# Designed miniproteins, single chains, continued (4), part 102

Each design is a single chain, and the fold is of that chain. pLDDT is the mean over its residues in the fold that is shown.

## One batch from the design tools (miniprotein)

Design m15761
Fold by ESMFold2-Fast:
Structure m15761 (fold): chain A 102 residues (1-102)
Amino acid sequence: MLEEAVRHAREAARAALKGYQEAIKAGDVETSKAFLEAARHAAEAQIYLENGDVEKAVEHFRRAVEAAEKGIKLAKSPQAIDYLKEAVEHARRAIELAEKAL
């Protein structure tokens, strides 16, 4: 389960990075900030998970979801919204898998 949680954390960060690129192309600065925040928290969650700190990993996954959901409300690009939704789904799946390891 933890290896699958790490994969979902990585995919959340990848989706956030792709969405950042689409937000920048659209000139959507506020959405780009939400993507960077989501990517940062997903990356930190992966590091904590790999180090066995599951509680801190879950906290950072929740912060990634919060940042991405804020981005969805701000986003004007359909492509950016799709990448934010993808990041949220991967982060939520990582939380489910990580919490089963507690």
Scores: mean pLDDT 82

Design m15762
Fold by ESMFold2-Fast:
Structure m15762 (fold): chain A 67 residues (1-67)
Amino acid sequence: SVAELEARLAQLTPEEGRVLAYVALGKSDEEIAKELGISRATVQRHLDRVLEVLGLKSREELRKALT
């Protein structure tokens, strides 16, 4: 449910939440890295954590869950 997703989203750090927001907007890892001033490797690390917290397996599944 949306409420369960919202509860899981509340477990993310502010930076992980920003990465999630950019993924929802269709941004690539390179674009997110430039916007946040971090490396692509750091973006991928944050994305892996976001997927873990939300119980999702891929970026595609994440985007589908948010739309």
Scores: mean pLDDT 81

Design m15763
Fold by ESMFold2-Fast:
Structure m15763 (fold): chain A 112 residues (1-112)
Amino acid sequence: SLLDKIKEVVEEIAKKHGYKVEFREEVDGDTRRLTAILTKPDGRRLEIEVVFVKQADGRIRVFIRVRDLNGEPVPPEAQRIAARIHARNLADEPITEDELVEEVKKIVEAAL
């Protein structure tokens, strides 16, 4: 599933960078929310939240947020990727499942 592909990508990148990852899933109607909490051995924690709705035609509406739970700044490139995704939603520009997986990969790599 799309959710499993997103989890796999997040777990792979987290492991490569020495982070532990915990996932929380919420379903509200056709809306899916995946929250990933990534923890370094030094106690630093990042939250990556992916909220998406799959439309009947297979197009995805998505919102991605990255937050540093220790109050440190999120890397500018991760913020830029999230902002670009938000801008596409506001412009009603569709994103595919494969594009969503690639954007999650880019944002996680930029955040870690």
Scores: mean pLDDT 81

Design m15764
Fold by ESMFold2-Fast:
Structure m15764 (fold): chain A 65 residues (1-65)
Amino acid sequence: MLNAEIAEAMITMYASSLGSKAEVEAKGDTVYVRFPEVTEKEKELIERAKEIAKNEGVKLEVEVL
């Protein structure tokens, strides 16, 4: 789904700008964000990812490994 791919790209760029080790993957109508631990970087990333997902009309799944 194009919207999920756009959301993946936006979230990936933001994660990179923060220096986060998050992995971002779009599947169907959902964007998955995975990371080994939650720091302030990941909290900021999650809040931005929620906004991006809402704007693109896709689901967001967050997983801590």
Scores: mean pLDDT 81

Design m15765
Fold by ESMFold2-Fast:
Structure m15765 (fold): chain A 80 residues (1-80)
Amino acid sequence: DPEAEVDRWAAEHGLQLTDEERRILVELVREGFSVEQAAVALSIVTGDGRYLAALEPETLQSLDYEALKKAVEKAREILS
């Protein structure tokens, strides 16, 4: 359940999501991206680094750059 995954991840990391931010994260997870990939993509598109603070450096370094680029493209489409 993408909604439950996003809500659980946000709660575990003390993040308060707006309705729009939650919608974007949920849609990216439905498209097959991880919550971590979705969070990084949202940070890049919005310029808001708070989501990156929830990720450990090891997790950030292990992210597939090509998958991340696709997540950023999808986040931009969702925001359009």
Scores: mean pLDDT 77

Design m15766
Fold by ESMFold2-Fast:
Structure m15766 (fold): chain A 84 residues (1-84)
Amino acid sequence: SEGEEHIEQAREAVENGDFETALEHIRKALEEAEKLEAQGRVKEALDIYEAVLRVALEIVQRATDPSIIEEARELMERAGEGLS
């Protein structure tokens, strides 16, 4: 799926230390999860929300730039709302 592709690209970006690119892909994955949820595809949306949380947490743990850490925390909060 489009959301799964973005998660894969985000993980690759994190592996390369490219946290800006990782954040862009997580944001796109999150948008796809929100779209799937609106369509009633809840299981698929939840899987992407969980993946977004995991990748964003990894960015928070590894990044040194405060602006990147703050954006990752915002995406974690947004994904967490989808899981609630």
Scores: mean pLDDT 87

Design m15767
Fold by ESMFold2-Fast:
Structure m15767 (fold): chain A 90 residues (1-90)
Amino acid sequence: MAELVRRLAERAKELADKTGNPNYRKAAEHLQEAADALENGDVETARKHLERAIDYLAEAINENKDAPFDVQVELGVLLIAAATLLEALK
């Protein structure tokens, strides 16, 4: 689980670097914190950080309506993956 969350953090950071949108950077920071919490066995903290990351990714959808198609697809994949991982931690 932690490795999957860490890979999502890396992908969110790549979107932050490509777009300059601070919401992707905030999502990446929270995904990184979630991965670290999972490595320490702190599922409750991991869930909170995943919820925060999802909120920032959802905000990015509203701001990036005119973004290139590849950015929109990657954002959709990240949001679905983060939501799926959050559901798995219930």
Scores: mean pLDDT 81

Design m15768
Fold by ESMFold2-Fast:
Structure m15768 (fold): chain A 69 residues (1-69)
Amino acid sequence: GPADELYARAIELIERARELIEEGRYEEAKKLLDEAQKLAVQLVTKYGRVDAGQEIGKRLQELMELLEK
């Protein structure tokens, strides 16, 4: 359903952002992580998928910590 499609897209954006970080393309990676964060908010607020939003949030936090230096 629509919530599962948003989850799948958020995971794809996170994995693409990881590849961009490995390539040193940090500004492009930040944009993808921001998009994935917006999808996580939609999963929680529109679809009540709190567990999915929390899983995406954890993955985002791990990658964002690589960008804070």
Scores: mean pLDDT 86

Design m15769
Fold by ESMFold2-Fast:
Structure m15769 (fold): chain A 80 residues (1-80)
Amino acid sequence: MEMEVEETVYTDADGRAYHIRIERDKEDPNRIRITVVLRGPAPSAAELAAAREAAEAYAEELKKENPELVIEGIRIEVVP
């Protein structure tokens, strides 16, 4: 499937910044997937939960601005 990738930063209520990757379907740009990218050693359960909450909050903001968006999934990717 052809996808267009966009990257941004979301800052949560506690001032913590998260790297967000958005993948859009080229044939239907309203269909997106959201990935939070975490860097460093293996994150704790609390860090994974916080990242998921940040991704969900970002998804809600996108839907509020663009109600036609279909969010197909939210993922967490851990990279060294």
Scores: mean pLDDT 77

Design m15770
Fold by ESMFold2-Fast:
Structure m15770 (fold): chain A 55 residues (1-55)
Amino acid sequence: KGKEKLEEKIKHYQEQIDRLKRLAEYNPEYRDSLDKAIKALESNIEGLKKKIEEL
């Protein structure tokens, strides 16, 4: 069904978000762009979770 691949993609996105959150904390000059990237990744994760629910 591809569920496992979607779950692994979610894990990779979560790791990326954690890294970006740390970068935003230590680099305030990049905070706005990093926050936008984090929001986009969070939105993608929610979309993937909904797809898993539909499978």
Scores: mean pLDDT 81

Design m15771
Fold by ESMFold2-Fast:
Structure m15771 (fold): chain A 88 residues (1-88)
Amino acid sequence: DEKDVLLGKYTEKRDIKAGEEVTLSVTVEKDPKDGKATVRVYALTKDGKPILVAEKTVNAKKGDTITVTFTAPQDAVSVTAEAYTKEK
C-alpha cells in the first residue's frame, strides 16, 4: 500500500467561526517523489474530534506554497493543514 509522507505542516489556526471562509497555506519542505502533494485540512471540534474539511492534490516541488480555501464547519474551534506525498 502507498504510504503518506509528510512534506509540510501548517500551524493550528484558532478562533474559527462556523460558516467563516478560511484560507490556509502550506509550504512544501521536501520534493515529492511523484511530483504531487496532497494538502489535507482538518477542523477540530470542541470535543477534540478531527473532521476532514478540505483535500487538494496539486503538482508540487520543494519551496512551492499550496493554498486551500474552505468554509469552517458548524462546530469547528480550530483548523490545521498538512501536506503529504504518497510513497510505497
Scores: mean pLDDT 77

Design m15772
Fold by ESMFold2-Fast:
Structure m15772 (fold): chain A 94 residues (1-94)
Amino acid sequence: DEEKKLEHEILAGVTELMVAVLATVAEREGDEELREAARRTADAIRRAAEAGDVEALERARELILEAIRAYDAGDVERALELLREAARLAEEAA
């Protein structure tokens, strides 16, 4: 339990940081819709972490990483889709 709780806390914290970085980049580029999606995802991740759903956090992290890759490639639409899916999964887990 102790090791699993620590892993869960680290996973949640790292995932929130990833979303915060993406939100900051979106703000600099003027992508308000992406910034809003990132904020919603961060809030959903925090709530899922409080609920203790490790599987949902792992899946959301994968989607967030894909969203970051899509954004880096210039595919803002794909990044938005992936972020919204991550938020939905995290919200369902909470």
Scores: mean pLDDT 74

Design m15774
Fold by ESMFold2-Fast:
Structure m15774 (fold): chain A 86 residues (1-86)
Amino acid sequence: SFIEDLAQKILELLRLLRTKGSLETLLAALDKLPDEHVQLFFEFLTRLPDGDVTLQQVIDVLNTLSEEDRKKLNEVVTLLNDELKK
């Protein structure tokens, strides 16, 4: 499922963000994205619960987004995961 695959990518991104020095890489990668994509990403993050997030909790938030916003979020998360893995 597209939503399940995107939710797995988001969980991986959250794991990568816990790595020391990831914030500088994240901010540099976000600076390359359109403002609307960055705003969507941060709005999405504010809707996730605090602490350890489950796959189902990520899926539940994704299901509140439009299909277009889920596709935009997938582009953002894919780029951020690629940059953070370097």
Scores: mean pLDDT 83

Design m15775
Fold by ESMFold2-Fast:
Structure m15775 (fold): chain A 57 residues (1-57)
Amino acid sequence: MKAEEAIRKKLEEGRKAGKPASYDELLDTGIKAGASKEEAEKIIRKLGREEAERERR
């Protein structure tokens, strides 16, 4: 499973459950999926920006 998919799934599950995943949980999820710390941070920033843009509607 790709790190981006794992992080996105974690974010979606947290949103549906009403318990948003923390930055630390997202970072750990990416690393466990095979990403480096730097790659996981980059993915989290990208997905966070997309979500913020969606909320601005």
Scores: mean pLDDT 75

Design m15776
Fold by ESMFold2-Fast:
Structure m15776 (fold): chain A 64 residues (1-64)
Amino acid sequence: MELIVVDLSNLSEEEAIETARRLVTDAGLPGVSLGAKSPEDKAVAEAAAKAAEEAAAAKAEAAA
């Protein structure tokens, strides 16, 4: 049982929700900067970004 160190999980729901909102917005918006040291990480990041962009476009079109 580890309650002492996990302050973030034990804080209010509001803080968790606001943090999640901010992260979700940053993840989808242009301006998110990711560091890639290995060619492998770079390829994964690019693939993920393109997949997310296509998914967002498809959802926006379908959600209309």
Scores: mean pLDDT 55

Design m15777
Fold by ESMFold2-Fast:
Structure m15777 (fold): chain A 99 residues (1-99)
Amino acid sequence: SEEERRRLEFEADVVRAMAEIGKALVKNYLKRKKSLSPEAQKLYEEAINLFDKASELADKAREYARQGNIEEAEKLLREAVDTLKKGIELFKQADELES
């Protein structure tokens, strides 16, 4: 439905915004930490990669929703959310190692 399309487009925009905020936070953290363990650095870099992937998946979900392909849009949006959550978890793990 048109209502489902608009909802999915909105949810995709939210996921994209959250991923961009997460990436900016990790990059700002890296700028402030002059000495990082190799393990923490790897986790921060993996978190950035996951945020980039979540943004890409959200952009694809938005495009499929716009085309009226609701099923594919919902699938990609779920993958974007799961990828975003994984990025947040890796950021927390990296922060815990350096705390």
Scores: mean pLDDT 88

Design m15778
Fold by ESMFold2-Fast:
Structure m15778 (fold): chain A 75 residues (1-75)
Amino acid sequence: SALTERLRAELEALVRELERLLEDPELSEEERRELEELLREARRELEREVPDARRLLELEVRLGLILLRRGVSKV
């Protein structure tokens, strides 16, 4: 459905952003582990036939909290 395709596009965008963030050599070991866990979970959600919108929101909130701790206001 169009809604499922939109959720997939948002998850794919999240995966690309997480991969981009993980290219930063200035990440602490804790930040790297947290981002790698988010990437693993986002990729796992993409493997589902119908991604869960609440799960996507949870992952986006968790990323937002990491970025706020780093003083980064954008992905």
Scores: mean pLDDT 83

Design m15779
Fold by ESMFold2-Fast:
Structure m15779 (fold): chain A 97 residues (1-97)
Amino acid sequence: MKKAQELLKEGFKAAEEGKSEEAFRKFLEAVKALIEANADEVDLAMLELALAALRTALRNEGNEEGAAAVDRALDVAVAAARAPSREEALALLDAAQ
């Protein structure tokens, strides 16, 4: 979804600006946007791959705080993807914020 892609871009920009907590929130908003759009397992797997790629890019830049924010969001995304229901996935996202 276009909304999730824009939120990932905003999160990456926030991480590059040293705003790691804002970056984390934007990455969680991207995960939430996909779940609210009734994303399937493939959409969630693609988001996980995109987050892993952003983490690698931030680490290559020496941005350890930004990479850590992506790691936190990726952990939540993986947990949400494994949730047995949409309601449980959204509850996990709300608890992480």
Scores: mean pLDDT 80

Design m15780
Fold by ESMFold2-Fast:
Structure m15780 (fold): chain A 66 residues (1-66)
Amino acid sequence: SAAREALILEGMRLGSEGQRAFQEGDYETAIRYYEEAARLFEEAGARKLAAEARQMLDEAKSKLEA
């Protein structure tokens, strides 16, 4: 559906923003982007993309806890 596709496209955009923040060492910003991306992928039912976004979210969180 168009609605599902829009959620996936926005999630991918936010995931890319999160990756940029992560590469710059801005883990707080990366966490926010990955968290929103995971939410959108979950809403879209995109299970694999949601799992990948959660993995990146966990990675960013681990950088703050280390």
Scores: mean pLDDT 89

Design m15781
Fold by ESMFold2-Fast:
Structure m15781 (fold): chain A 86 residues (1-86)
Amino acid sequence: SHAEAEALVRLGYALAKMGLYEAALKALERAIEIGDRRIQAEALAERGEVYAKMGKLEEAIADYEKALELDPDNERARANLEKLRA
């Protein structure tokens, strides 16, 4: 459900904050699978941040670009993508 997808994004945030990156990726992947366009954009932006923290910069860039395709107004994805390209 939409509520499940939102909960999975919040879980991904919490797990990432704890440094549990693999668990965060799993939660965010599920949110991307079941979420609507808005939830997919948020989950992709957060997964990009997790990949960047893991040093997986190519994967981070791809996720930020996809987040911006789905939501051009996603300031977090835009700002983080600009930092990685600077």
Scores: mean pLDDT 88

Design m15782
Fold by ESMFold2-Fast:
Structure m15782 (fold): chain A 99 residues (1-99)
Amino acid sequence: MELEEEKKKLEKQAEEAKKQAKENEEEAKKALEEIKKLEEEAKKAEEEDKEKGEKMREEAEKEIAELGEKARELLEKAGEAEKKAADLEKKAEELKKKL
């Protein structure tokens, strides 16, 4: 009976870790979409006015670099959360075999 409670707690923790992984992946996807938008805007500005486009491209490259770093960090956190969920599921499965 106590092992049944421990199993349920591990399953709940695994569910929460999976949710964290999904949320981090979704935020990373949004950051990648913003990067694509900035790249398109910078390219358009460069085609319209070479001097103004060069300055806008320099500002966009800085923002793209910052968004790229954010996306990378979010994907790393998502990977860590997925690994935590897998470890918790494995512990729950081992407890299930002892029940």
Scores: mean pLDDT 80

Design m15784
Fold by ESMFold2-Fast:
Structure m15784 (fold): chain A 57 residues (1-57)
Amino acid sequence: DAAALAAAEARGQAHAPVNRAVNELLENVSDELIAEKAAEVGLPASVFRESVASALA
């Protein structure tokens, strides 16, 4: 649905600066820290990283 796609794109554009800042922050965080915290909570590093990105956005 073109209308639903446009709405999702507009929402994504509104959060684009925040997502960029979050991604930049995560790139500066050591992969070792992400892996360590992921292991502590029993999650794969990729899932933990996504959860952190969602929490910061």
Scores: mean pLDDT 65

Design m15785
Fold by ESMFold2-Fast:
Structure m15785 (fold): chain A 76 residues (1-76)
Amino acid sequence: MPKVTEEEAEEAVRRAEALARKLKETSEDPIAALEKAKELAEEELREAKENNYDENAIRALEEALKKIEELLEEEK
């Protein structure tokens, strides 16, 4: 399994949040764009859990998904 450090996980979460915010601000359909991002994040998280990814990788994916969900709720 690819190993993810805590520092890499934290950076990945920050990047995911920044990208989700940018996607929301720049997309012609922010809700549809965020819903697609959520779907992709949920699939990645499912695959990570099924394939026993590194704990830090799973945590980062869960946090990224949560940030996308928070942004989506703000748009609804």
Scores: mean pLDDT 75

Design m15786
Fold by ESMFold2-Fast:
Structure m15786 (fold): chain A 91 residues (1-91)
Amino acid sequence: KEDEEIDLAVNELAAATGYAVSKDPAEREALRKAMDAINAYRNGDKETALKLLEEAKRIAKESKEPETVLNFIDSLKKAVESGKREVAKIK
């Protein structure tokens, strides 16, 4: 169902909003990497998306309040790793 799939537009909007309102350079860089990862995944490049999300997590750990950003990136990474709902469900 729709809520089991990666909603790329909603996740992209969440990352863009965080990027726009954050004053922490590390948080902003991590969110920018997350947006880059969403674009890579949208283009069918899952490998690059996962690479960018790992880098985003590393950068997020250096932010002043890393918990929220890390939780967002971790959730997004798990969704990308699992792939489409149908494939994950069958396997």
Scores: mean pLDDT 70

Design m15787
Fold by ESMFold2-Fast:
Structure m15787 (fold): chain A 74 residues (1-74)
Amino acid sequence: SDADVLALYEEDPELAVALLVSELSHPDPRGRVVAARALGLIGDPRAVPALERALSDPDPRVREAAREALERIA
């Protein structure tokens, strides 16, 4: 859940961002959408390079989630 993601970020921000960035490479596009949204919710600029790569994802829903996440971080 979003609450669980935020709780992990408060406890270990570097680990939370690293895990979500790793999930942007998951074979399931649904998982990549969730990861992009979670990174946008967190708003950590360390996620920007990974989210910029996700703008070129083959799944249009992942590209849209990455675009929205980048708008939140900016």
Scores: mean pLDDT 84

Design m15788
Fold by ESMFold2-Fast:
Structure m15788 (fold): chain A 64 residues (1-64)
Amino acid sequence: MKEKIEEIVKEALERAKKENITSDDGIARLVREAVEKMRELGASPEDIREAALKLVNEILKLRE
């Protein structure tokens, strides 16, 4: 499960980089899509929350 969650986060981060998604609305939508994918995999609420926070922080670093 953790490896699949990490793959979802990496894919979302790569999409943010390639599509230059740095707006608050764009980040929120990208994070929501990642959360939905993790939920469909049956990830726990704790794992989903941790992964979502990590994704937000990584995208914000790209934004600076």
Scores: mean pLDDT 78

Design m15789
Fold by ESMFold2-Fast:
Structure m15789 (fold): chain A 108 residues (1-108)
Amino acid sequence: MSPLAIEYNELGLSLFKEGRFEEAVEAYTKAIELDPNFAKAYANRSLALLALKREEEAEEDFQKAKELQNGKPDPSIIASNAAYPYIKKGDIEEALKVFDEVYEKEKQ
């Protein structure tokens, strides 16, 4: 994985925490351009797209993340789904906490 792709993914997470969802999508998109196999970046971008109510684009990213995991359930997809209700409520801090907790539990 490209170190620069990881940095753009981390920038996206920082922007997401600030409520800057469109800019978060742009940062995740750059991460994906640098590493098209970066499943976590697709899952993270899907979460930002959900916050923007761009549900169709979010579903495409969920599917792409799943495909990159060879059709198996991706921990990032599971985590994104768990975080969605909190994003819908506008509780971004709790959404990211839930995402991280579920992701860490499911990655095993």
Scores: mean pLDDT 79

Design m15790
Fold by ESMFold2-Fast:
Structure m15790 (fold): chain A 82 residues (1-82)
Amino acid sequence: KEATIAALAAYAESLGLAPAEAEEAARRAVELVEKLAGDEALAEALLAAITAALEAAKSLEEAEAAVQAVLDEAKPAIEAAR
């Protein structure tokens, strides 16, 4: 969770947000993922996968594609957790 917040905050800072704003936006994004997952284990798995995707991405386009791929793979699990 903290690693995902750090990765998202770093990404938001690269887009021009101030550090405090980037961290707040990242924290809210993590909360949204946790609510959408509906299950603690699924939320942790999604946050870990998103963290890995963001850390591996070298551009905004790669980051967006990698995060979308994680969400697409998780769709059946998200539906099952509801």
Scores: mean pLDDT 70

Design m15791
Fold by ESMFold2-Fast:
Structure m15791 (fold): chain A 69 residues (1-69)
Amino acid sequence: MVDDLEVLEALALIVRGIALSIARQGKPVDLEEVRKIYERIIEQAKSLGLDTTPLERLAEENLAEIEKL
């Protein structure tokens, strides 16, 4: 069974996939809105007492990838 942290990591990957798809279609991606979504995911994980280090790293990597587009 997937644990709560894995679900939150999956959500972060889904957000990245959507943002990359939008950018590849030549549409503008609001980087600040994407950042806010990741901040909410990380805050939720902290509220559950989970180690957020993997999520924080994944969010930083995903934001850097989106920023390159």
Scores: mean pLDDT 74

Design m15792
Fold by ESMFold2-Fast:
Structure m15792 (fold): chain A 65 residues (1-65)
Amino acid sequence: MKKKLIEEAKELAKEAAKALSQGDLDKGWALFKEAVELLKKAGYSEDEAFAKASEWVERAARDLA
């Protein structure tokens, strides 16, 4: 279901933000890429998926700061 993929991508983006805030760049990038791939599977273009995942990571990072 498309909605489930979007929810999973959002959680991965939050985990990516947490990893990046802890200085774990490799883990953060891996989780971010996984979120983008799930959004692409949900029917977003690569640009749309990247923008949406980036927004979620940025918002989650602000919540952690």
Scores: mean pLDDT 81

Design m15793
Fold by ESMFold2-Fast:
Structure m15793 (fold): chain A 55 residues (1-55)
Amino acid sequence: MKVLSDEEIKEALLKLYEELSKTHSKELVIHAVRQLAKKEQVPEEIIEEVLKEIE
């Protein structure tokens, strides 16, 4: 793909969550993932899917 697809973005956020969750509280990691996704202009729908996977 020429640019990251929604699926690729979702996978990247999930990997980030897995790495951060090893050393940080789940609440802090969830907050960090949300902030990063908003900074990257990720669609709300994709953010919601990632957060559901984290739960």
Scores: mean pLDDT 75

Design m15794
Fold by ESMFold2-Fast:
Formats: structure tokens, C-alpha cells, sequence
Structure m15794 (fold): chain A 65 residues (1-65)
């Protein structure tokens, strides 16, 4: 499991690798992720991966527009 600041760095690294994450913002124990417009399958896959990583790190994840 990840520890605070290191967990946030990992979330950002994965966001960059997925190529469809426009922004990542953190407030409290929640990570807010904005996806850019792209193929629906790529967006869904990115959302699932980001949720899994956030959950493993002890964060909630919200998708925002």
C-alpha cells in the first residue's frame, strides 16, 4: 500500500501513462480526475485503473467534467 504523498505521485504517473487524463486534483481523502474527450473504451479503462490505484492507496475517486 502507498503512503500519502508517494501515493499521489503514483496516481499522477499512472494518469500520464494512460494518456487520457486531463487533470488530477486532491481534496482531503478524495482524488478528482478529469478525463479528456477520447474513445469511450479508453476513457472507461482509464477510469477503472485510476479507481483501483486510488482505492489501493486509501483514497476515494471522483470523475469530474
Amino acid sequence: SMMGERALERIREEAEKLGVVESVEVEGDTVYVRLRKDDVTRMAGAAIRMMAIAFEAGFSLKLVE
Scores: mean pLDDT 75

Design m15795
Fold by ESMFold2-Fast:
Structure m15795 (fold): chain A 78 residues (1-78)
Amino acid sequence: AARERLERLLAELQSLVGKTLPLDEFGRHLGSLVRELQRAAEEAGLRVTRIDIEAELSPDGTVKVTRVRVELEPLPPP
């Protein structure tokens, strides 16, 4: 169901916390997840209004994700 997919994608985003990834891999993975999350939210009658990612950037081009926050709101009435 759409809500199950949304919850799974939210869990996948949260699983990034504490991971260290090459910057390019992080960017591609995050972009894909955000697109899927937006679609899953809309299918569940919700809208993604904010995504906050906090990360430490290392000189070697790796990113360590320290925090993920997602804000969801009901879709506006038709």
Scores: mean pLDDT 82

Design m15796
Fold by ESMFold2-Fast:
Structure m15796 (fold): chain A 64 residues (1-64)
Amino acid sequence: SMEIEEKKEEYLKEVEELLKKGASPEEIGRVNREAVEELKKLGASEEDLEEFERGVLRLVLQYM
């Protein structure tokens, strides 16, 4: 859904900004868990959650 896609984009931007600021792996993990929980509440599918997790991993690899 459009709402799920918008929320995924918002959380990925939040993760990227935190990584740019040198956030710890623990802080990134916390935000990731919060994002997954909220996406699940919005009715995100397993595919939506997998795409989100791939996005987070891509960002972590890019900034580390």
Scores: mean pLDDT 85

